Designed miniproteins, single chains, continued (5). Designs and how they scored, part 84

Each design is a single chain, and the fold is of that chain. pLDDT is the mean over its residues in the fold that is shown.

## One batch from the design tools (miniprotein)

Design m18915
Fold by ESMFold2-Fast:
Structure m18915 (fold): chain A 100 residues (1-100)
Amino acid sequence: AEENYKKALEALRKGDFDTAIKYAGKAIEEDPYNVKALALYLLAQIRKDPSLATDEFLKKVKDYLEYVYGKDNPEVKQAIKVLELAREGKFDEALELLEK
């Protein structure tokens, strides 16, 4: 459902990371193919704790997404870019990719 994803985006814009994590998690539960919701969930986690955004973490997430959803999947490429922007502290640009 788009509603849980929208609630997660609104919470993240407001800096309410716990609420963003909660609603992004619900969006993933409703649609396991929603790679954008997973990207938002991970972005909210990184914003809450930036120490999570290590090179090893990004590699593991990239390997997982490419394995499960396919390396040529444009949503996977976007999710990886969101996480790379988050590691650089470019949170506004990362959020913009998730809004479209």
Scores: mean pLDDT 83

Design m18916
Fold by ESMFold2-Fast:
Structure m18916 (fold): chain A 94 residues (1-94)
Amino acid sequence: SAAETVRELFEAIRKGDEEKVKELSKTPAGAIALTILDEVKENPEGILEELKRQIEAAERVLANPDKVTPEQLERARETLEFYRALIEMIEELL
């Protein structure tokens, strides 16, 4: 999953595993996570606020499962896990 890729990237960064970081940077989820990590260094408050807004949006979908399709519900769950993993990585590395 995208969230699992973010957790692997966090561990690789913590351990100084440069080869694993390079490998994960070639994945879509890893590339996005590294871009966000770079952007948060320049604007930590703004980026963290945007990530929290994405989490709140996904939580609203999950709170109203009868109002969305099963596919939208699964996507919201995956989105929630991905952004939560990103925030955890950012808070630990900054």
Scores: mean pLDDT 84

Design m18917
Fold by ESMFold2-Fast:
Structure m18917 (fold): chain A 68 residues (1-68)
Amino acid sequence: MLSPEQQEKLRAIVREARRRLEAARTEAEADAVISEAQGRIGKLVGEEVARLLAALMRHEWRQARAAA
């Protein structure tokens, strides 16, 4: 299980990615944000958590686009 400190760092990365995704005007910009965040998460906690959080970020960006 992730420690509270690791959870806080992951939450911060996801929040930063969400802000950038909201500002992303193109799919290329969104992909760059997601890839950057996935790499950072993977280095912190490994690829399994990185996959999950990347999927969540992509899902949220898609929902925002669908709602528009």
Scores: mean pLDDT 78

Design m18918
Fold by ESMFold2-Fast:
Structure m18918 (fold): chain A 96 residues (1-96)
Amino acid sequence: EAVEELEKAIEELEKAKELAKDDPEAQKKLEEAIREAEEAKEEYEEGDIEEALEEIEEAMEEAAEAKKLTKNPEAQKKAEKAIEYLLRAYRAARRA
């Protein structure tokens, strides 16, 4: 469940990055969020739940910053959806 929510978050972050192509600072933050979410997935699969939770929180912070930086409303919506999936991943990982 946590892995599935992280994969959905990564997909939405990638869509947000494509939509934010005219906002280089937003794209950078989205790329950072994608890397943190991918790292969280790897840590969770290795059984390091505490480190996975920290990476999810970092991914959420980077996605929130990207949402503030982008001028594209569709990119903002995709970033928000990614944050929702990251929050669900966090809750699922914490219960495991």
Scores: mean pLDDT 87

Design m18919
Fold by ESMFold2-Fast:
Structure m18919 (fold): chain A 64 residues (1-64)
Amino acid sequence: MDSVRELGVKLQKIAEELRKQGKSAEEIARKMNEVVKEEFEKEGSPSYTVADPSSASGPAPRPP
């Protein structure tokens, strides 16, 4: 809940700062992606719900 809000604020600040520095959109995206990854890992909770086989995009329907 709070982490999502703070993450959004951090990403926005990073994007603004990098744009001021003249960084490319690709560079900005890379930095933001790293912040997102670090934030999720810092929470210490995402690891216990590793249900995705390899793709984190969309859950795979695997009925037993």
Scores: mean pLDDT 66

Design m18920
Fold by ESMFold2-Fast:
Structure m18920 (fold): chain A 93 residues (1-93)
Amino acid sequence: SLEELLAELDEKLKGLTEEEQKEIKELEELFKEGDEYGISYILRKLVTSKSEAVRYYSLKLLAENLSELIKKALEVALPYLPEELRPYAETIL
């Protein structure tokens, strides 16, 4: 379920470094506007970030703010996602 998925993601986000916390705050600020640019930026981080925690947080942020636009964008991104994120993304969709 989405609730169980969000709880699992929260567990993975314990013990963040200061650098990871800063990157997450930047993602939250960009996503706060809710525009196509913010969504695109988060999807890029979900695919390209070297931090597993930042990738999990990016997915959580999308999951907590699900819209038809975000679902479609996540479907398009699905084959490019790191292997560890695919089961969670499939659960969200």
Scores: mean pLDDT 78

Design m18921
Fold by ESMFold2-Fast:
Structure m18921 (fold): chain A 97 residues (1-97)
Amino acid sequence: EEERIRKARELGDKAADIAETAMAPVSAEGAKQVRDLVRKAADAIVEGNRSEAAKLSTAAALLMVGLAIETPDPEKAQAVIDAARELIRLAGEASDV
C-alpha cells in the first residue's frame, strides 16, 4: 500500500536526520555514510527485504558507536550514542509497517 511506503520513508528520513545531526560534529564522512546506510535500509523496507533492512540499520548503528568511542568530547559521544539508540528504535517501528 501507498500508506506503508509513505510511513517507511518518513521513518527513514527522521532516522537519517537524527543520525546525521549527531554525527556531523564528530565526522562529516561518518555522517554521510550513516545517512546513506539509513536511506538504503528504508528502501529495503519498502521493497519488503526485512533482512537487508536489519543488516543496514545494524551497520549504521555500529558505525555510530565506533566513532563515538573515538570522540574526545563526551557530550558529542553521548549525543551519537543516544542517536544510535533512537535509530534502532525507529528501525524496529519501520519493520512493523
Scores: mean pLDDT 81

Design m18922
Fold by ESMFold2-Fast:
Structure m18922 (fold): chain A 105 residues (1-105)
Amino acid sequence: MSFIEKQIEKIKKLMEEVRQAAAAGDLDRVRELTEEIVRILFEMKRLAEFEGKYDLAKKIGEIIDKIVELTRQLLAAPPEDRAAVVEQIEKLVEEGIKIMKEFEK
């Protein structure tokens, strides 16, 4: 398993834990888990910059910014709206994973 594959596996596990924490109303845990996802994505952005893959670094940065914004919305959302915001975060995380797979090319 490559370094990138290991990071993808970690993000997938963290996203599953975000879903469970959000469903349980554990907003402190949601914040902690989303911060860890952002940290991994930031490390991937740094790796892209180091390898001269500036277009990938820019795309990862845009995804980080959107995840941070949606996490803020999730933490402020009433319980009935949280599932929809979690789905939006999941879609952005999936886009991040697709960009991370571009490192294997």
Scores: mean pLDDT 86

Design m18923
Fold by ESMFold2-Fast:
Structure m18923 (fold): chain A 71 residues (1-71)
Amino acid sequence: NYEKAMEILDKGLEEQKKLIAEAEKESDATKYAGLRLRGIGIAWQALLEALKLVDDPKKQEELREYAKKYG
């Protein structure tokens, strides 16, 4: 289901943006890196879960493109 896939991906990308925004407020380099890596990991997992919901290769590519453009 492409609609559910997009919903999952959007939620993951939203969480990534939140964590990156928190990272940019950190003056500690280790905390900065940790928050950025966590955000990237969440977006990556959301993309993988979204891809499982669609069997159409074209729609899978659209999800990858969307994640690249907005992640």
Scores: mean pLDDT 82

Design m18924
Fold by ESMFold2-Fast:
Parts: C-alpha cells; sequence; structure tokens
Structure m18924 (fold): chain A 59 residues (1-59)
C-alpha cells in the first residue's frame, strides 16, 4: 500500500540522517568506524522491524 511505501521512504531518509550523524562523530573522534558500522546495522534492524510491523497492520 501507499502507507508502506511512505514508511520505506521515511526509513531510508532516517537511515541517511543517522549515517551523516555517525560520520560526524567518527570525524570528531567520538566513535570508531567499527562502532559506526555496528550502530548502522542496529538502526537498519530497527527500521526493518517497524516496516514488518506495518505490513502486519495492513494485512
Amino acid sequence: SSELEKLKEEAKKTLELIKKWLDSMVKAGVISQAQRDELIAIAEGVLESQIKRKEKELA
């Protein structure tokens, strides 16, 4: 549905903002590249979980 498509688009935008924020933290020396990659993987998992929940709501 269009709601699911919007959620997927918002998830991509959210992930892009998270990546930019984490990249800034790496450049500032607050976190390592490995920590950045781990946090991105966690964020991706959370966003995918939200999409799956929405798919269930629409079924």
Scores: mean pLDDT 84

Design m18925
Fold by ESMFold2-Fast:
Structure m18925 (fold): chain A 89 residues (1-89)
Amino acid sequence: MTATVTLTLKLQDADKSLESATVKLSVGGKEVASATAAADANGIATVTVTAEVPLGAEVEIEVTLTYKDGTTRTARARFTATEDLTSSG
């Protein structure tokens, strides 16, 4: 069984020097999805990425920030994919 994961990240630099952000999702070291968004006038990049992953799989998130001076910075996080807990009512 698989789960559809949709992740929306708002990425901001305090000095408004952010040019763009790229978000990559991986399962077991293999890329399953990636998306890139440019920073707006407030220095905020809003990246939305969607992937279909096995239920119970550990999903690794890699965020690459590109700055206006051409430098890059990478951050990583992880979460476990689970069934949708959204209930109506």
Scores: mean pLDDT 76

Design m18926
Fold by ESMFold2-Fast:
Structure m18926 (fold): chain A 80 residues (1-80)
Amino acid sequence: SAAAIAALMEAQTQAALANRDAIINEIREKLLKKGLFDPEKQKKEIIKILSDRFAIPEEVVKRDLADFDAARAALAAKHG
């Protein structure tokens, strides 16, 4: 049914967001242990690490992160 497909797609989006957050949190924790406490510098380093790890340009990573933030906000609005 259309409702079952919509639920599956939402579950996949939630899983993708959770996996993204887990990777970002792992990187952030490693940066904190190295003494990098500046949020702007952390964000730049996270983008660079993700770019290197997935072999995609930094500009694409920035857009992808923005899209995931928008998806998270949309899910929060649906459930809030």
Scores: mean pLDDT 75

Design m18927
Fold by ESMFold2-Fast:
Structure m18927 (fold): chain A 113 residues (1-113)
Amino acid sequence: MKLREEIEELRKRGAELVAELNALLEKEGIEEELSAIAEKATKEEDFIKTVKEIFELMSPKQNELYAELLDLGLRLAELERELGGDEEGIARFERELPKIKEALEIAREHAEK
């Protein structure tokens, strides 16, 4: 019961962060540029390069929000693993974990600029 409540609070915070990030992207007029960068990333080998290009385009405030969102996503995945039930989802997350951690490090670096 306590785990489910923590998961729900994190999901609510994540939705708030997404809304704030989207509002800033719209205000700065970079949504189309971000979409173009993401659309060109069709190969796994391009993932980290694309992530770096996105974070370089985003403002320090946007990178701060994105870092908070990634960190929250990592915490949420840990709690969902503890709760159990989605073995396939957990396995997919574990395969992507090194890439997510690298993306978080890059986001934090750009948030300090």
Scores: mean pLDDT 71

Design m18928
Fold by ESMFold2-Fast:
Structure m18928 (fold): chain A 74 residues (1-74)
Amino acid sequence: DLARDERILREAYERLAPTLSPRERRALELAIRRQREPADISEIAKEAGVSKSTVRRVVGRLQEEAARLYAEEA
């Protein structure tokens, strides 16, 4: 369900965003926007002004929060 996936991602983002720096939030927002397009982690990193490892880390944290939310709804 696309609507459910969008809701879970939004809630995961809202839980995570207060713990992130402004640049980390920008990287995460760019990654989310490009999730349905071919993702270039290098382009996201450059645009957000962070390292590629920072992009991977914040995306990984979002995935972990989303996984917890999916488990809560099972």
Scores: mean pLDDT 76

Design m18929
Fold by ESMFold2-Fast:
Order: sequence, then C-alpha cells, then structure tokens
Structure m18929 (fold): chain A 68 residues (1-68)
Amino acid sequence: ANEEAQKYARKAAEAAQAGDAAAAKEYSLMAHNFSDTEESQRSALAGAEAAARGEAAAKAVGNHDAYL
C-alpha cells in the first residue's frame, strides 16, 4: 500500500537526520519494497534521496567539528 511506502520513507529520512545510516538504508529499502505503483515508487525514491542529503549534511558538520 502507498501509505506503507510513505511511512518507511519518512522513517528513513528521520534516521538519516539522526545520523543512523544503517537504519536509513533499511527503511528506504522497505519503502521501495512496499511501492506497488509508479507514483508510490517515486515517493519512496524521493524519500531515500532526502535521507541521503540529510546524511551528507550531518557528515559535513561532523568533519567541521573534527577540525576544532
């Protein structure tokens, strides 16, 4: 169901914001696995991309702190 795909996409984004890359990947995979239409597949992909961008931003902050 599309609602399940969105639920896991949201969890993936939240995990990425928390810095949990493993959970973010797992939830992104779950979101894609529950996608049964082109629209829900695009929503799951967008969620995974947002999670990846959040993780990259968190790593950038961590690298800055490492040089302080």
Scores: mean pLDDT 66

Design m18930
Fold by ESMFold2-Fast:
Structure m18930 (fold): chain A 62 residues (1-62)
Amino acid sequence: SEGAEAARRGAEEGGGEATEGALQQADRYHSLNPEAAEAAYRGGKIGGGGSGAAAGAHDQAL
């Protein structure tokens, strides 16, 4: 889960850029895993660079 750790670090330090990356990731994931994409979208939208984006990445890394 190094990808999840990197995403979490980016979310904490990257703020807006990390959030935008999470939303783009969720958009692609939406066609593959609607539930995971929905969670990532919520996290990215509510918390700019928040743990929601990291949670989405962690879920994908599982």
Scores: mean pLDDT 53

Design m18931
Fold by ESMFold2-Fast:
Parts: C-alpha cells; sequence; structure tokens
Structure m18931 (fold): chain A 74 residues (1-74)
C-alpha cells in the first residue's frame, strides 16, 4: 500500500539522518540520538506491521542498520 511504502521511506530517512548525526556527535549526544531514533523506528514498525509484513521487514532492517552504525562508532 502507499501508506506502507511511506512508512518504510520515513524509517530509512530517519535511520540515515540518525547515522550521520551519531558519527558527528559527542558520546552523550550519540546515545540520546540513537535512543530517540530507535523509539521512533519501533513506532513506525508497529504501524507498518498492521499494513504490510514487507514494510515491517524493511523497517526492522533499518533498525538493524542503525544499530550496526552505533556499535561501530562506540
Amino acid sequence: TEEARRLAEEARALADAAAAQVRASTPAEAADIAARTATRLAALGAEAAKLSPEAAAVIAREMGRLGAVVEAHR
């Protein structure tokens, strides 16, 4: 659906923006950005799961990708 596609695109944009901010931030700022972004991605994932398993899977992959960026820049 169009809404499911929008949620997946929003999740990707949020993950990309958060990854860039994490890389440029102090450790304390990076932790806050990661936590707030994870909360938003989880909310988008819950909404997507009601519409499309495929969209929910895309958002889950974006959450994993952001987590890997945070781990690499600890």
Scores: mean pLDDT 80

Design m18932
Fold by ESMFold2-Fast:
Structure m18932 (fold): chain A 66 residues (1-66)
Amino acid sequence: MERRKRANQAALRYAKRLQEEIDKAESSDSPEAKERVQKLRDEFTEYSLLKEEDPDAFLARVAAEE
């Protein structure tokens, strides 16, 4: 259980970092920044869905970022 809890905490840190990048991109208010924000939101959504559908693949992806 502790291993899975640790992996979940890593996933939360990853999500927080994506949100910070989105906030930074939104501050520029340009069309290019909006496209970048959309890509970051899509990544966040993809990882959330992957965690639900295939947690093993999600954990492997998160581990690569650690």
Scores: mean pLDDT 70

Design m18933
Fold by ESMFold2-Fast:
Structure m18933 (fold): chain A 68 residues (1-68)
Amino acid sequence: MSLEEARELRDKVLDYLRSNPKYQELLNALASRADRETLLAVADKLPDPEFQELVKRYIEAEEELRKR
């Protein structure tokens, strides 16, 4: 994944989470720059498949943006 693709993916995921009130806890965790463990803990509260895919995509984008 390129840095541009990672940034676009991250922004799209955040926009989607902001538009859906059921993801407010995840959005708050992401806004606080929560680690992977914290994101997984939030995932346990909202265990739908859509939420799991969003968390996975966000983690992949963040890892790519932080990769040397």
Scores: mean pLDDT 68

Design m18934
Fold by ESMFold2-Fast:
Structure m18934 (fold): chain A 94 residues (1-94)
Amino acid sequence: ATDETAEEVVRLLEELAADPGVEVRSEGNTVTLTSLGGEKARDLIYVLGGLASSIEGIEVEGEGNTLTLTLRDDIGDHLSPEAAARLRETIRTL
């Protein structure tokens, strides 16, 4: 289910934000994650990008070791209000 995928995206964002091998930047509805050379971090960023790309209302851009996720204003039309709020709060607090 899309909400289950959104919860997995939240879980991976929280795991990556706790990783010292990952640089995390948050601005508004956008989060950028950069791998600083760890294989585990790189692989998790790849998985995160794939999962986020499956959710309508999330824009995903990957370049080299960097992944950028942007929540669209219409994300609440594609997820439950709870899942959308949880994604927004997670990105806001990173």
Scores: mean pLDDT 82

Design m18935
Fold by ESMFold2-Fast:
Structure m18935 (fold): chain A 71 residues (1-71)
Amino acid sequence: MSIQQIIDQAQKYYDDGVNSTNRQTSIQQFFQASTYIGVGQIQSSVTNNYSYYDQLIAMDNRIRAATAQIQ
């Protein structure tokens, strides 16, 4: 899977988490989004592909902020 496909999949999980009216579903979707971004960060680092690095970090921060809003 390309780094862009990983980011696109993480974005879909994030959107599903934000749009869910069920707290447990939102938590699960944000966990999936975070997992995909983590894989993308590792792949970016190992392949010396820094063109996606800022986008991956921005997405990771967004997922963490959204997760922190769920009590």
Scores: mean pLDDT 82

Design m18936
Fold by ESMFold2-Fast:
Structure m18936 (fold): chain A 81 residues (1-81)
Amino acid sequence: MKPSQEEIKEYIKKLLKETTDPEELAKKILEFAKKNNLSQEEIGEVFDEVLNDPSLTPDEKVKAFLAGSILMEKLNEEKKK
């Protein structure tokens, strides 16, 4: 039921193609992470792999970086205990 790291990576790459707004992208990934009970560490590792994917254009890498930064900020704000 819980997605593998590869499934999470493919989902993020799919959202990068379908979503133009980095904040909307971050919100969709945050909801996916909450639904699947993914840790901040698991999401961070997948984002590092996405950012290092040679198939991504510079523009897609910028979008991924911005979305990842927004997502990590939201996860840190919700990490209360």
Scores: mean pLDDT 77

Design m18937
Fold by ESMFold2-Fast:
Structure m18937 (fold): chain A 59 residues (1-59)
Amino acid sequence: GPDVSSAEAILYGGKVIAEERGIEIKSRAEAMAFASEAVASGEISGEELREYGSIGLAK
């Protein structure tokens, strides 16, 4: 997939992860908050978030 910036990884990665969990994201801030919380809880690593971000950006 394309290279993504850290901000893009958080935004698009958060959207992909939320979609997989059936959670609707209604704003950029919600997507970023969701991604940050998932990493902080240890549920997802920063590397995994970047992979999801690349997938989300490519769609």
Scores: mean pLDDT 74

Design m18938
Fold by ESMFold2-Fast:
Structure m18938 (fold): chain A 91 residues (1-91)
Amino acid sequence: MREELEKIFGKQEAANLFTAAALDMVGEEMDGVSKVDIISRRFGISRDTAQRIVDKTDEFELIDLMALVMAARRGNQQAAALVQQFLQSVV
């Protein structure tokens, strides 16, 4: 995930996207929202699929995946394709 982000955006922008995604996740968790519910809401997927993602990924992989989702939402087609590929691998 990190290497793919750096290839799309460069090291500095990849770091900025990671920081934004990390702050978003930490903020929601501090408000008492579970990781599964955060991922479900942010990715627009079921809680069951979100649980599989949480079980399959470590914390840094989850944040990198959230950074890709943020980039996809901003119109980056390569990021959107990587998110779709990952989601299909979990289902």
Scores: mean pLDDT 79

Design m18939
Fold by ESMFold2-Fast:
Structure m18939 (fold): chain A 80 residues (1-80)
Amino acid sequence: MMKKIEELLEKMRKAIEEGRYDEALELARKALDLIGQIEDEEERRRAFRGLIETADLIEDPEIVSRFVGMVIRMIGDELD
């Protein structure tokens, strides 16, 4: 379901713009959890791309590293 994920990504963008990185990571975590629940691989990949594009707005390498760690764990689950 893309609508809920898009809503989370919009909130994540605002948190990043405000420098509220802890909140942005919480929102990214929620988005990743919903993305992992998508059964259709094409929809999952589109949602995943939206998340990656949103996270690409983060310029802080420490925060980017933490986000990448979350994504790596979720990719393990996506492999079925």
Scores: mean pLDDT 78

Design m18940
Fold by ESMFold2-Fast:
Structure m18940 (fold): chain A 95 residues (1-95)
Amino acid sequence: SSMEEEIRKLLENFRRNLEEELARARAAGDAAGAAALEEALRLVEEALKNPTLESLEELIERLDALAAASTDPRTRLTLGTMEGMLRIFLWVLKK
């Protein structure tokens, strides 16, 4: 598999997880959490259109900012976990 294919697989897994978390937030009436998760989903979908190391670095920065702006602990943890996983993945790819 190419580096682009490995990036795509990771981002597709993030998209699925974000869709599940978004459905949960909507069902719970968590409008603020839903808005943050919708933006995170948009950012992941943008990265999927151009899955490069540069796109991943930009995604990390944008997810960090989104997590920092979030007041909901669960949304912050979800976004922070995804950021952490992306940082580890980039470290492995730059090997």
Scores: mean pLDDT 86

Design m18941
Fold by ESMFold2-Fast:
Structure m18941 (fold): chain A 113 residues (1-113)
Amino acid sequence: SEALETAKKMLAEGKSAYDVADELYKKGMITPAVREAINFAIGWAEGIGKAIKNPEEAKKIQNYILLIGARRRKEIEEILNKAKSESELQIEQALIGMQLFGEALKKYEEEKK
């Protein structure tokens, strides 16, 4: 997908996962709600990285979060569009964010060398 290929290129250029998520939003490739779900997951990875004193591992997990989020963006948008209140939207964004974090952590553990 165009969003996934754009994300891969920007990460290869050394941009942070947060910066790439913002650029995908500016290009109209993801919605604000999808960007917030991705950013929630990135923030979880940062928090864990600080707790275990391993910021480099956190950065790799953040990159996987972004790539998975870009790949799943249409599915995530469809889920978030079903929210009927701001509180429900925030809860769904947090749940999606935790799912993205979990998927990224599994991928990192399987592919780390």
Scores: mean pLDDT 85

Design m18942
Fold by ESMFold2-Fast:
Structure m18942 (fold): chain A 97 residues (1-97)
Amino acid sequence: DLDEAVARLAAATVFSASKGYKKVTLVAERGSVYEEPAREMAERGGDRVTFEVVDDAEKVIDEYLAKGYTLQSNRDGSIVTLEKGDELVVVFRERRR
C-alpha cells in the first residue's frame, strides 16, 4: 500500500536528482517504509547507485557531514539529501512524533 506509493515517488525523485551525479548512494532505515522501494531504485540505477540499510539514519547523516558532504535538502525529515562534488547521498527514514 504505502510502500508502493513511496517506491514510485522515491524512484521519480532520486532519478531526477541523480542525473547530474557520477555516484549516488541510497541509505534506508531498517524496517522503514522506504527500505524495499530504495532497494528497487538502486537495482534500476545499476553500478552508479549503491544501496545500504542502516539502523540509525541520523548517525549516517552525521558521518556524511563529517566527511565534507553538504546538506542539500531535508524534506519533512524523512528524505535527507547530501552532496559532495559529483556525489549524491539520499537518506530515507521514518519520522516519528
Scores: mean pLDDT 74

Design m18943
Fold by ESMFold2-Fast:
Structure m18943 (fold): chain A 81 residues (1-81)
Amino acid sequence: SMQEELYEELRELIEELEELVEKLKEVDNSPEAQALVETAEWLIELARRYIESRASPAAIRRVIDLLRAVIKKIKEMIEEK
């Protein structure tokens, strides 16, 4: 179903973001990197709760957009090193 596809995409994005957070922690100790890590960790928790509670497709799409935005920022910050 379309809903199951959204949950699968969200799980994949969570895993990607978790890997990027660990990589960012290794290469950047700046306050800006720490703030981005905290934002990412909060967003991962939110996403996991949304999956567990079977959140609406609209809510899942919203959190996917937020995860993609944070993933992009972390990748850019890592590439600057």
Scores: mean pLDDT 87

Design m18944
Fold by ESMFold2-Fast:
Structure m18944 (fold): chain A 57 residues (1-57)
Amino acid sequence: SARIASFGAVQQSLMDGNSDDQARQNGVQAATQAGATPQQAQQLADEGLDSYKRNMS
């Protein structure tokens, strides 16, 4: 799903040492490739970044 793709891309980007902004952009790209609309892709990437930070704190 677009959500799983976005969350995975955000997590991988952060684990690779990329910034939050780069992780969000990678999440948007992954969600869009999985069929999300631009609006959905932005929301999913933001949710993925927020979820990662909450769970890894």
Scores: mean pLDDT 81

Design m18945
Fold by ESMFold2-Fast:
Structure m18945 (fold): chain A 70 residues (1-70)
Amino acid sequence: SNEIIALEQKKLLFTFFRNSSLFITEKMEREHPDDPQSRRIAELNRQTAESLDSYSSSLSRQINALKKAS
């Protein structure tokens, strides 16, 4: 259905942004492990990725509920 497609597209966008945030985290930890500013950037990006994962999980539950109704 169009509703399922829209939710799947939102999930893909959240996955993209989550992966981008994790890329920044890994880069900062690898290249500047002892720099306090880089550690702060890494931590903020890790928290962003965790929030996006939470939202994606919520979307997955919504998609599954709609698929069971279809």
Scores: mean pLDDT 88

Design m18946
Fold by ESMFold2-Fast:
Structure m18946 (fold): chain A 106 residues (1-106)
Amino acid sequence: GSSSYKKIEELLKKIKEEKDPEKRKELAIELLKLIRQAELTPEQALKFGEELHELIEKEKDPEVRRLLAQALGELGRKLLEVAETQEEINRGIGLILRAIGDLLDL
């Protein structure tokens, strides 16, 4: 099958470049679904977590921000499932805590 990694990278890029909040919302829903289904390495989960954090900080639409924050939380959860080091565990917890913070700021 097509790598979920490449699809996630493409969706993150599309969300970053999209000016229409309704289209960003559709892309964010697709991103959340892909992240929930994806098998990611710790390195991949961390990279996407950093990109999502940057997108959330710049996102002005509250519904898109909520969806991106949920995706960030799912990445943190997935990182915890595949974590091999204490640093990766700490970073996974950090992604979950940031996602909770972003959801509470709505």
Scores: mean pLDDT 82

Design m18947
Fold by ESMFold2-Fast:
Structure m18947 (fold): chain A 89 residues (1-89)
Amino acid sequence: SALEQRLQEATRALATAAAYLLMALGDKSKAKIDELKALTQGGIAGAEAILALTEELLAKARETVKLDSALEAAIEGVIAEVRALLAQR
């Protein structure tokens, strides 16, 4: 369905945001990035897992590193989009 396609696309964008936050926090593990990519194929459960992780990483980044304001706003936008799409399910 169109909703499932939109959720998959938004979940991939969210996984990219999580990867940027991991790098900003100094975590350059390829294994963690590969795990994020695998979660994008996990449907609703994968989307929920990436959402929870991204929110936790963003909170930690806000306390420990100086994030670019445009990047922070973009990440918040993707979080809001995935949350809104999941609320439609």
Scores: mean pLDDT 81

Design m18948
Fold by ESMFold2-Fast:
Structure m18948 (fold): chain A 55 residues (1-55)
Amino acid sequence: GIERLKELLARLEENVALLEKMKAEGLGDPQMIEKSIANNREMIASVQKRLAELE
């Protein structure tokens, strides 16, 4: 239901925050981090669209 989508959204936002912190600190592979951020942002957009259509 809607609650599960909101939980997923929060988790994806936490993932983006962690990846942005890693990028700022120069940790890991910059290209892989950027790709992961992009993928998580696309998932966030999809979840937000789904929530808007259900509410």
Scores: mean pLDDT 84

Design m18949
Fold by ESMFold2-Fast:
Parts: sequence; structure tokens; C-alpha cells
Structure m18949 (fold): chain A 82 residues (1-82)
Amino acid sequence: SAAQRQQILAEVTAEARRRIEELVRQGVLSREEGEELLALVTETVADLVARSTGSAQQTLAMARQVAQGIIDSAALVRRKER
């Protein structure tokens, strides 16, 4: 349902924001990099949720995995660059 899609987007975006803010606090990402990463995650998750044909539970799990992968990938690149 549209309500479930909105809840999934809100939940995953809130989780992503908290993780990105922590990476910025730790100096892994700059503030600007954190804002750009959050925008990318939000857009990617919104598209994924809109296009998903699975259950709400499956969509939530997939959205979390994709958001986590994007954030982890960005953090790994930045840690390697130091």
C-alpha cells in the first residue's frame, strides 16, 4: 500500500541519516559528502520502494540492505583515501 511504502521510506531514510551523521562526526565523511550521500540514498530507496512488487517486509529488508551497501561503500572509499 502507499501508506506502507511511505513508512518504509521514512524508516530507512531515518536510519541512513543517523549512520551518515555518525560517519561525519567521526571524520570519515565531510558534512558536504554526508549531505550528498544522504540525497543519493534517499533517491535510490524512494525509487526502489516505488518499483518494488514484494511484500512490505521484503521491501523494507531490501531497502535497508541497499541503503547500508551505499553507505558502507562510501565509507570504505573515504577510509582508503584517509
Scores: mean pLDDT 85

